# Designed miniproteins, single chains: the designs that were tried, part 61

Each design is a single chain, and the fold is of that chain. pLDDT is the mean over its residues in the fold that is shown.

## One batch from the design tools (miniprotein)

Design m2246
Fold by ESMFold2-Fast:
Structure m2246 (fold): chain A 55 residues (1-55)
Amino acid sequence: MYDEGSEEARELAEKAYELYMEGLRLLGKPNQVDEATKLFKEANELGDKAVKIDD
């Protein structure tokens, strides 16, 4: 019940980072560009949410 907002923001930021790194890994493969793009979009959305919650 303490620092729950910080924990939530941190969890979203870590999720965003993981999705971004996974997208970079897939981007190296010629048939995975669309999948990588989707991961980057999801990472950006989670990152935006983390910033709003951490305020």
Scores: mean pLDDT 74

Design m2247
Fold by ESMFold2-Fast:
Structure m2247 (fold): chain A 55 residues (1-55)
Amino acid sequence: MITVSLKGKGVKAEDVAEVANRLGARATPISDDEVRVEAPLWRRDELLKAIEKLL
């Protein structure tokens, strides 16, 4: 499980969660600027790259 902080990044937690879910992870916004992501280790690099593109 990974918690991604979006403070100061200018993106919405819901948008990050949507991208992660489309990549086959389970992602839920836990606050306006935090997303909880559940994914297998082999998908973590793809998820992190997609999230970084939104930041």
Scores: mean pLDDT 71

Design m2248
Fold by ESMFold2-Fast:
Structure m2248 (fold): chain A 64 residues (1-64)
Amino acid sequence: SADEHLKRAGEAFQAGDWEAAVRHLEEAIRADPSLRRTARVVANYAEQKGAPKDVVERLRRLAE
């Protein structure tokens, strides 16, 4: 479900596992497209936390 994927994405972000975080957020958006707005907020947060530029760009693309 979208909620389960969001939970796993949050856990991955806290652990600094950017690849797992992006994957789970992609699955959450596939289940609930209204979460694209959440991807934009997450992209800004990841950038502030020093995530690689590629990860930030992938998150921003999910928000479109």
Scores: mean pLDDT 82

Design m2249
Fold by ESMFold2-Fast:
Structure m2249 (fold): chain A 76 residues (1-76)
Amino acid sequence: ELEELLRRAGELAEEAQKAYDAGKLEEAAELLEEAARVLEEAARLAEERGDLELAEQLRRGAEAARALAEQLRAKA
């Protein structure tokens, strides 16, 4: 499940980048928000498995994705 969540987060990030490159800022923001949620779920599972380093990395990724989504929504 953790590996599947990481794969999904990567796919969402790629879709967000494509939306951004196309000038679809609102869609890019929505995809980044979804990626952040998936990363948070993955971080919780990583922490439950004792992988604290991965959990910290994933939480930072989620925070960065949310911050970027907020910036894109403000400019959309």
Scores: mean pLDDT 86

Design m2250
Fold by ESMFold2-Fast:
Structure m2250 (fold): chain A 82 residues (1-82)
Amino acid sequence: MIEEIKKLAVEIANKTKNSKYSEEINKLVSEAIIAAVKGDYEKALEYLKKAKELAEKNNDKETAKLVEEMIKLVEEKKKEEE
């Protein structure tokens, strides 16, 4: 899970590097990873949902899909811990 999310974060950083919202979305993704590493999956999901909304507001459909994949990975891990 964490390795898969880190790989997706690299893809998001590469796709958004020339975008005006690059700093904000990558901060949200980084905070989500930190929360997930700490086992705070609810907080990780909050950050990822904000990142997805930000990508959608900027009409970045590809980045929104990558964030959605991260959300799925965190949700599956949360189910395993319940």
Scores: mean pLDDT 83

Design m2251
Fold by ESMFold2-Fast:
Structure m2251 (fold): chain A 82 residues (1-82)
Amino acid sequence: MELEKALEEAEKLAKEAAEAAKQGKYEEAVKLLEEAAKILEEAGLKEAAIRAYELAAKVAEAGGNFEAAKEALEKAEELRKK
């Protein structure tokens, strides 16, 4: 089922992002979380996609990339309006 595959792929990317963040690879972690959020959004999992973008923003902020954090939060807010 496409929905189950999307969730599995997003969970895998989220785990890889957590590992990257532990290693101080914040830019890589943000990219992985944004990829997970996009997969969830395309699958219609709006709430999960919002959480993934919010997590990407938090990781970007931890890495000092406030522009990436702002962009991720704007994507989360845009999804809430839909």
Scores: mean pLDDT 84

Design m2252
Fold by ESMFold2-Fast:
Structure m2252 (fold): chain A 61 residues (1-61)
Amino acid sequence: TKEENEKKGKEWYEKLSPEQRAVVKEIADKLIKIGDDIDKAIKYSKETGKPLKEAIKEYVS
């Protein structure tokens, strides 16, 4: 379940060194940013009727 995966992720994260945790957080922050850009591209595609592939190229660079 989502809760089990979240718990396993937290336990894994807490076992990492502080240096390793900093790297994981940096990567996670970048992935969140990419997700936000994809959401904007999807919205733009729906509003303008442009192909999703073209919208993604505009927002995710």
Scores: mean pLDDT 73

Design m2253
Fold by ESMFold2-Fast:
Order: sequence, then C-alpha cells, then structure tokens
Structure m2253 (fold): chain A 78 residues (1-78)
Amino acid sequence: MKEIESIAEVKKSPVIIRDAEVELTPELVKNFTENMAIVVEPGAKLTVTDEAAEILKKNKVEIYVLPGGEVTGLPEDL
C-alpha cells in the first residue's frame, strides 16, 4: 500500500473506489493484473480479505490511498 496526495501519481490503470465502502473478495480481484492499481479516494473505505490480498500480491496489483481514504485487512507486505 502507498499513500499518495494525487491520482496523478498513479501510473497504472486505476480502479477507483469513491463514495463507497467496498470489500475485496477473491472473485472481484481474480482477473486483476500488474497493469492495474486500486485507488481509494477521500471518504471511501476498502476492506481486503486475506484471500483477495494473496491474489493482489501474486498479480502485483498496487493499492494507493489518497488522504482521507481508509484501507483495512491488508497484510504488511502489500
């Protein structure tokens, strides 16, 4: 996970989490690739399940958080 100040810092295809509380499951992330990045906007919340975290790590999908965005459930290696 990387804290960023602007979406312009994301150099990959962004998957935006905005105005929502989203739980990432294995089914949602199984087709994500290393060319994709998940971006959590201010006021949005992202919960990552252990199984989804393993898939994201394997596929080298990056997670970026803007100020005021919240991410829970991430292992320390992501």
Scores: mean pLDDT 78

Design m2254
Fold by ESMFold2-Fast:
Structure m2254 (fold): chain A 104 residues (1-104)
Amino acid sequence: GAGRDAAATALTSGVEVEARPGDTVTVTAVVPADAADGSATGMVVGPDGSVLAQGEAVPARAGETVTTTGTAHGPAGRGHAAVVVSDAGGRATAGSGATEATVA
């Protein structure tokens, strides 16, 4: 559906970062203005679709800037940082490429 398609596009269009196991990754993105309210989870996704890092879910509202922080547990690699917005059932409803990502 449109929400899944938007999330998939976001996972390939956000800021590119290199993550290694144990790195703390902070992802900042703007929730799409047409998104339903829910929870936002930041992630870094490699070119093969593997999740290199995933943040803690935070409350998300349409048009709001969200910042999520998580630890890299995936393989070492380069990927795109993005935020996925999910409804109360865990269904992806929107996605946004990260405007900023920091690795420490």
Scores: mean pLDDT 76

Design m2255
Fold by ESMFold2-Fast:
Structure m2255 (fold): chain A 68 residues (1-68)
Amino acid sequence: GILEKLLKLKQELEKDPDIKATLIGDDQLVIKTSLTPTKLIGLTLKILGEFPDLSVTLDGDTIVVKAK
């Protein structure tokens, strides 16, 4: 399942105090940030590059990561 990938991503992201990642069920990670738009876009692209098997959506200041 994707749960292990999402838990590792959550742990890595929450090293940054401006990022809060919340696991929903076992297949979705909701990432809320106080990052600037430029840094938020950069983070979204980084996640897309590291997890090509996951769906990544940027909605305002929130990034949603789930199974494709």
Scores: mean pLDDT 80

Design m2256
Fold by ESMFold2-Fast:
Structure m2256 (fold): chain A 70 residues (1-70)
Amino acid sequence: MKKVKELVKKAEELYKKAKEALKNGDVDSAKKLVDELKKIAGELKRMGADKEAGKIASKVGDLQSEIDAL
């Protein structure tokens, strides 16, 4: 599905930006990027792309743990 591929690509870009924001101590930007990733994971789950949604949710969990440790 074209939509699933576009959402996965966007999620990968947002994840990279979130990791860079955390590396730079920009917690506010990282939180916004995590919220966008959560929205993409929810959209993928609604589309039945459970495997892709699960991978993004795992990335969100990792980022949230890093944010909570700051």
Scores: mean pLDDT 83

Design m2257
Fold by ESMFold2-Fast:
Structure m2257 (fold): chain A 90 residues (1-90)
Amino acid sequence: MPAAPEEAAEAAREAARAAIAAGKTATEATAAALAAIGAGAAAAIAARRGDEEAARAAAEGARRAAELGRAGDAEGALAAANAGAAAASA
């Protein structure tokens, strides 16, 4: 299987956990987690279509979102997740 769905799922879980642990407002934590999950879902959909390049781009966005979320950068996390999801939709 392409690595992208596994990376995306792991990144989404880490982003959600990091947002909660960082003590963000409920709205910020939820938005960051949902964006990371969305990018992960886009990666899985692209992988199922056989679009390996789009799947990798979305997985990279989800991973970047998780990393930025762990660093407490909710704005950067949302931007990275949205960029990955957009790449998978192109």
Scores: mean pLDDT 66

Design m2258
Fold by ESMFold2-Fast:
Structure m2258 (fold): chain A 78 residues (1-78)
Amino acid sequence: SSEMERLLEEIERVVYRHYSETYSPDLAAKIAETFRELLQSLVDEGVLNIEDLKELLRLLEEKDFEALTALIQRRLAG
């Protein structure tokens, strides 16, 4: 649980960093918070696990949004 919470916090920070390059800090923070809440819900529902969060964090740092979207969609499908 603490590792999961830490990964979700890291993901929120990375999303904020990326979006704050283009959007206002307030909007970037809202986007990052919304994304974290979505991922928390997917973890709570058993759709994503800790290894999926680690992979998502890596893809976010690499700005590979196509692979990130594909991972989430694959997990949602089954």
Scores: mean pLDDT 85

Design m2259
Fold by ESMFold2-Fast:
Structure m2259 (fold): chain A 63 residues (1-63)
Amino acid sequence: GAMAKLEKQKENVKKIVDSAIASVREAKARGDPGASALAFKEGEDLPIDEVGRLAKEYVDEKA
């Protein structure tokens, strides 16, 4: 049912967040501009706006 889709969304968000954190950390170490924008752009592809908002906050806290 709908639960299976929610579980997949959670997994997808985890992957996006992990990737975004790695990207931001790498860019900070290298002084690369725009990596932060890429990380937040990933949030725009999330099917739920609410989830995207939380993901952005989480990435910002960890980065």
Scores: mean pLDDT 58

Design m2260
Fold by ESMFold2-Fast:
Structure m2260 (fold): chain A 86 residues (1-86)
Amino acid sequence: SAAAEAAGRAGGEAGGRAAAEGGPEAGYQAGYAGGKRAGEAAGDPLEGAHAAGVGTGEGSARAGAGPIEAAAAGQGAADGAVEGAA
C-alpha cells in the first residue's frame, strides 16, 4: 500500500543514514524501527518487508553507506516489518 511504501521508504532512509554515520549496529536499529512501522501500515509482513527493503536500499545509496552497513540496515528493516505486521 502507499502508506506501507511511505513508511518503509522513510525508515529505509533513516536506516541508511544511521548506518553511514554510526555503522551497522546503528543502521540495524534504525532500520528495525522503520520496518516495524512499515509492517504495521501494511498489515502483511511480506508487503511491509518489501517496502522497507526498497526504502533501505535507496536511503543507503543516497547516504553513502557501505555494503556491510547497508546490509545491516536492510536486515533490521526486514526483521522490524515482520514484528510490526504481527
Scores: mean pLDDT 76

Design m2261
Fold by ESMFold2-Fast:
Structure m2261 (fold): chain A 77 residues (1-77)
Amino acid sequence: MEKVEELIERAVEALRRAAEAARRGDLAAAEAHAREAQELAEEALREAEKAGIKEEAVKLLKERLGPVQEELAAAIA
């Protein structure tokens, strides 16, 4: 679980940086950070599948990334 949680936390941090960049109008930085967050989230799901906890990881990703993703969407919309 620690590996999956670490990847999820890193994805949250990357998305948070993307939202901050988007709010400043730095779309290039926002896109780069959002892509990093997506890659980290995908890696977390792959590790979760190997550990047999994919459903738990999906729920945790939605709960942790959801609010930040909404902030990013609002900033770029």
Scores: mean pLDDT 80

Design m2262
Fold by ESMFold2-Fast:
Structure m2262 (fold): chain A 89 residues (1-89)
Amino acid sequence: MDLNSEEFQREIAESLARMVAAVVKIEDRRHGPLSDEEKIELLVQFGLNLVRGGYSKELALEAVRLTAELMGLDEALIEEAVAAVERAL
């Protein structure tokens, strides 16, 4: 298995996206729901951390979108979060 293959990186990024969404749901249960601003900030940090970890900008943006969708964000807030990550990259 090639750990640097795009397919493998995409699978890991998708798994990380699912994990981040699950952590946000746990945080919601423990400390109440995050604000829209806090959700966007979390998604920006997640995207930046993926790129710092060697993932492509394209895979990072795909993972951020998936995380936002799994968190249950509306389409407008998903697009705002993705745009914020793209501006920060």
Scores: mean pLDDT 81

Design m2263
Fold by ESMFold2-Fast:
Structure m2263 (fold): chain A 70 residues (1-70)
Amino acid sequence: MKRKLEIEIRAGVLEIEAAVLLVTGELSKEEFEEISKLTNEAIKLAEEGKLEEAEEKLKEAEKKLEEAKK
């Protein structure tokens, strides 16, 4: 239970951070859409009980966000 909730919280935080960067012009619309897709996939996988796959999608979203900052 706690691991699933942690993934969902992390996905939400990433989406908020990406949205802020999009509004400030530090992130493109295309980059935001890719990050949003990955966080939504992570939430869906967590809901299905596929916690390891959900964490991998979350890690991909985090990498995309960090690459966009460069």
Scores: mean pLDDT 82

Design m2264
Fold by ESMFold2-Fast:
Structure m2264 (fold): chain A 70 residues (1-70)
Amino acid sequence: NEAAEAARRAAEAARAVGEGGAASTMAWQKFLASKESPEAAKAAREGARAGQAGDYEAAANGLLQSFELA
């Protein structure tokens, strides 16, 4: 069933974004620690916490704000 397959792929993509977002947030936090951007570091930490809670949209928004503040 193509509809069921599409739904499963969407769920897998959302999960992959969550897992990739956590790894990217960790690497970005290490970069910010050397750059001394406390506002960007805070946004990255908040994004990481949202990702751990399963809120992938908030996690992505946190990382985006961190990039803008860096």
Scores: mean pLDDT 63

Design m2265
Fold by ESMFold2-Fast:
Structure m2265 (fold): chain A 72 residues (1-72)
Amino acid sequence: MKNGDGKVTKEDLKEILKRLGLNLTDEQVEALMKEVSKDGDGYLDKSELLAVLRKLGIELTPEEIKEILDSF
């Protein structure tokens, strides 16, 4: 399955945020992705994911991000 080589879908991002205690709507998640995604293709790479988390006031290490991604 394409669980992403460091690529995060809107659904993956929503699930990551939920695991961090944030329940966002599809519209809110989509808006965040559009703000950080350079291509607007509905995917985030690792650095774009970090940018989203930072905008939400969440500061995680690269290792913590990897752990979250590895759970998908």
Scores: mean pLDDT 71

Design m2266
Fold by ESMFold2-Fast:
Structure m2266 (fold): chain A 68 residues (1-68)
Amino acid sequence: MTADELVEKLKKKAEELGIKVPQSVLDVARRMLERGVDPQEVIKRLAQALLDSGLANEEQREEIEKLE
């Protein structure tokens, strides 16, 4: 899976859950993937960042973390 494909999947999953992900968060995720960070670690960090920012609740974070 390319970095672009994973970022698109994350964006769509967040939109399905009613979360608006800031472009800056998506850009950080893309850079991490391009640097060879494990996709599961990137997903976990993005989900945690959304929770810490108050953009997602615990249940929404868990749903995002289930993405591949």
Scores: mean pLDDT 78

Design m2267
Fold by ESMFold2-Fast:
Structure m2267 (fold): chain A 77 residues (1-77)
Amino acid sequence: MREDVEEFRRNLPASLAKARATLPPEYDPILELLEEALLRAAELVERYLAGEMSREELERRIRELEEELKKKVEELL
């Protein structure tokens, strides 16, 4: 539901702040990339729930987002 996506977006900064507090600082760039990817995924899910895309299109876009995230993480290594 739309409210679930909004709640996820609202809670995401706090969850990531906790991760940053518990993980070594070396992981901060990876956590930044993860935050960006998760917010983009939430936007895609919201569009799907609004009827703006099919499940197949959502799955395709999520796969594209995963590939992009993997490439960015590889660039940090």
Scores: mean pLDDT 77

Design m2268
Fold by ESMFold2-Fast:
Structure m2268 (fold): chain A 70 residues (1-70)
Amino acid sequence: MEEEVEQLRGIVEGAIEVVRESIEDEEEARRVAEELRRLGERMVEAIRAGDWEAAERYAAEAERLIREAL
């Protein structure tokens, strides 16, 4: 469980780095990064609770956010 959570945090931080490098507007990059962190934390909470369905929903939302921002 913790190992999976740590891997997910690494993925979220990687996505935040890509967003910060790809979006020229620092304010927009910060907003998207903050939303990704929020979704990442909710995914972690869902995984810890064993709610994989909720984790999947948050992951889909994060993917949509990244696609729309990039």
Scores: mean pLDDT 76

Design m2269
Fold by ESMFold2-Fast:
Structure m2269 (fold): chain A 92 residues (1-92)
Amino acid sequence: VTPEQFEADVELALLQIRLVLTKKAAERAIKNGDKNLLSQVKEELDKLIEQIRELIARLKTLSGPVAADNLRTAEELLQEAEELKKKIEDYL
């Protein structure tokens, strides 16, 4: 495992945690009808989506099965984040 692969693993894990927390915040805001909180959650989600896209671009420069697995996980994470964004926009 290269230092670059380890750094990508750590970043991917942190982005996964951030998406879980963002989903929980969005669900809470929706349940409570808190459009101000939902707008803030959307702004954080937009930043998260950009960071996932940047990670995907970096993972594409790496080679090997670990990098391929991480790329797939990051692409799935991006899809989940984009689906959450669309759901939030429907409530705003």
Scores: mean pLDDT 86

Design m2270
Fold by ESMFold2-Fast:
Structure m2270 (fold): chain A 75 residues (1-75)
Amino acid sequence: MMDKEGLFQESEGTLYIMKGTIYEKMGDNKGAAEAYRKAAEAYQRALEESELDEEERRAAEEAREYALKKAEELE
């Protein structure tokens, strides 16, 4: 049960990364930063609330760090 919810949280993170990238390409740095911040929050929740295997955990942590770095650069 919880694993399914965790996968949805990871999917949210990925969608927000994509949204942030689109906003960056449009020159909307504020919108991009907000989207990347939301991506980081989604991945953080997945890491805390989901049972992830080592590969999934590593991928989520890397994605979270990427999103945080992008959000900070654009804020």
Scores: mean pLDDT 76

Design m2271
Fold by ESMFold2-Fast:
Structure m2271 (fold): chain A 60 residues (1-60)
Amino acid sequence: PDPELVKELEKLKKEIKELEKKGQEAIKNGDVEKAKEIAEKYKELLKKYDEVYEAVKKSS
């Protein structure tokens, strides 16, 4: 696979995990607005992750 795409995939994976933690904290604290903002960013990162993942598969 393309090593640069693999690096991007790993960076996105870390960002997704950090947003999951922040989202859980926002929900736990009852911060509905912050939870919604995090959920929107999470969806955007998942779409980008899927695109990069498919690019990695095609480069294999």
Scores: mean pLDDT 82

Design m2272
Fold by ESMFold2-Fast:
Structure m2272 (fold): chain A 91 residues (1-91)
Amino acid sequence: MIEEEAKKISEELGVDFNIAKEILEIIIKRYDLKSKEEIENAANSLIEGLKELQKETPEFTPQELAELVLNLLKGELNEELESKFNKELEK
């Protein structure tokens, strides 16, 4: 289930499978998602969110945006990633 949705995110966005899986696992734990439907909805929301970010920041690769989201979820943003993310949030 999680691996199938992580693969869908990876293939749809062109991001690394392990990064997609880690992001999805953090979201599942954070929101206590238990059903297949909830996990599918989370994966679809993540795909839509990252596609929107890519449209607004075409200078960044989908991989860089996925890494930024992962670091944000972990609270591990460096100054460069935080600056890029803050510029996007100001739109």
Scores: mean pLDDT 75

Design m2274
Fold by ESMFold2-Fast:
Structure m2274 (fold): chain A 68 residues (1-68)
Amino acid sequence: AEEAARATLAAVDALEEAVAKNDSKAVKQALGDLRAAKRALTEATGFSSDNAAALRQGAEEILAALEA
């Protein structure tokens, strides 16, 4: 769960950075990484979303719960 949540946060950050830079190749790579991270997060935690902001929030909440 922790590993999948951290991977999801990293993938969302990479996508946001690629979009901000208008780098089409980086966006394509980041979308692929995010798809893999979403699958791992859903398999580990049952959490699913097609929205990047919701994925970030969900992953952060999972990490906070695991720390408690």
Scores: mean pLDDT 77

Design m2275
Fold by ESMFold2-Fast:
Structure m2275 (fold): chain A 75 residues (1-75)
Amino acid sequence: MEPLVKVAKKLKEEAEECLKKAKTPEAKAACEAAIEAAEKAAELAEKGDVKGAIGAILAAIGDLYEAGLVDGIKP
């Protein structure tokens, strides 16, 4: 359980750095979604919902990946 909580906290830190560096509204929204997913992952891990925690971790990773792709798109 503890390892999943630590992974979720690490993802939240990376998502917060993503939000600080995001240049577009779309990238900022993706970074914010990643923060929410990482927070949910930590809560689910603390409650012992391993499957839910893993799902939320994957969602956070996906949101961070999308934020990186969106940052390359200009109006």
Scores: mean pLDDT 77

Design m2276
Fold by ESMFold2-Fast:
Structure m2276 (fold): chain A 60 residues (1-60)
Amino acid sequence: MVDPALVAAVRLAAEHLDENGIRALAESLGVDPKTLLDAVERVRRGEMSPEEAARLIQES
């Protein structure tokens, strides 16, 4: 099961946030900043969807 709020957060980060914004978002979500940064960069490169990235983060 993928958290829709986490999918929305990944999409927001990929489209609008810089590295500092992504780190702040990760802290607010209780997610490791490196994990969120790596996931967002893969989404930006077209290597995975926001839904796939959110699933990866939840399983980490």
Scores: mean pLDDT 82

Design m2277
Fold by ESMFold2-Fast:
Structure m2277 (fold): chain A 56 residues (1-56)
Amino acid sequence: ASRRERVLMAVAELIAERGRAPSDEELRAIARRYGVSVATVRAAAREVLAAIAANS
């Protein structure tokens, strides 16, 4: 799986576990873990949340 896919999966799992949008601290933790920018993780979170909203 690509780094982008791993980031998307990590964000999706966090949202599923918490039942809410990730906090800034949670986004920074994922960014640090995968070696990507916080902006990249924030974009991934927006993509996942939009997909959830469209399917709800």
Scores: mean pLDDT 82

Design m2278
Fold by ESMFold2-Fast:
Structure m2278 (fold): chain A 59 residues (1-59)
Amino acid sequence: KETEEAIKKLEELKEKYKDNEAAVDLLDKAIEYVKKNPEKAKEVLKGAEERAKALKEEE
């Protein structure tokens, strides 16, 4: 299911960015949003990936 796959990828991103608290917080919020809005799972995943990467690059 697309929702389950998106949540799994968001969890993988949390592990990848675990040392960046802002990125982890953003990804946690993205997971909760996907659980409430499954139809937006792909959009949320893409946005969260881009924002988490930007937060790490600002370090």
Scores: mean pLDDT 79

Design m2279
Fold by ESMFold2-Fast:
Structure m2279 (fold): chain A 80 residues (1-80)
Amino acid sequence: SLEEKRNAVYGHVQKKVQELIELAKSLGVPREEIIALVQKFVKDVDEIFDENKDASLETMLQKVDELFEKYKKEIEEIAK
């Protein structure tokens, strides 16, 4: 169901959010910037879900992972 798909995606997203927070903290990124970055990441995930409702769970999880890698690079750039 769409609800089961949504729950699976957001369960995965919670793990990715925790990884982003831990990475940003380890690199000394200010708390305010971490909060803003996480909020933006979650918003971008919501957009992926809305644009890909008919896609497979595997495809949506891949898109979330691609977004996660993009955000990791942005955190590394902020830390420079």
Scores: mean pLDDT 84

Design m2280
Fold by ESMFold2-Fast:
Structure m2280 (fold): chain A 66 residues (1-66)
Amino acid sequence: MEEAKKLLEEGKKYAEEGNYEKAIELAEEAAKLLGEYTPEQALLLARAYFELGDEEKAAEYLELAL
């Protein structure tokens, strides 16, 4: 789905800029559009939560990505 791809790419850009809160928003919206988490989205969410200090959420999304 083209829209979900755009949201994921924008989320990656925000994560590279250090805006992990926005990266999480965009990755979650992409997952909603797809009805599931792809490994790439789950990895982005795991990274963003880890950088924000939410180690439990980071671990959950890492498991989901595998």
Scores: mean pLDDT 80

Design m2281
Fold by ESMFold2-Fast:
Structure m2281 (fold): chain A 73 residues (1-73)
Amino acid sequence: SSLEKELEEKELRLLLLRIVAEAERFVAERLRALGTPENLALAEELERRRERIEEEIRELEEEIRELREKIEE
């Protein structure tokens, strides 16, 4: 059904966003460890982007939960 397709698409998007968020976390931690002013500034930019992605993840998790409930009835 269309609901199962929408669920699959949202689950794929959630997976991709989680991968990006973890990659950005890893890179930001590495940049902070290097400790130059340039690297610290880049780490802060990545952290701000990650915060926006994590907000999108939370919204998407709620949408997925609602879709699963509708499918299961």
Scores: mean pLDDT 87

Design m2283
Fold by ESMFold2-Fast:
Structure m2283 (fold): chain A 59 residues (1-59)
Amino acid sequence: GSGVAEYLKSLPPEERAPVFRRALEQAKAAGDNEAIESLRKAAEETGDPAIRAVYEELA
């Protein structure tokens, strides 16, 4: 959701992709489809190419 995108945008640019990667890996390991979908929407909402690259790599 939008709250995740806002949180990621509050981080320094160099921390956004690593934080996003960790969250997505944990959600996938847990089988948390709701969290995965929220992270997908956050990647689209941020418009950050590094975050999008992480999502495309792991999805």
Scores: mean pLDDT 80

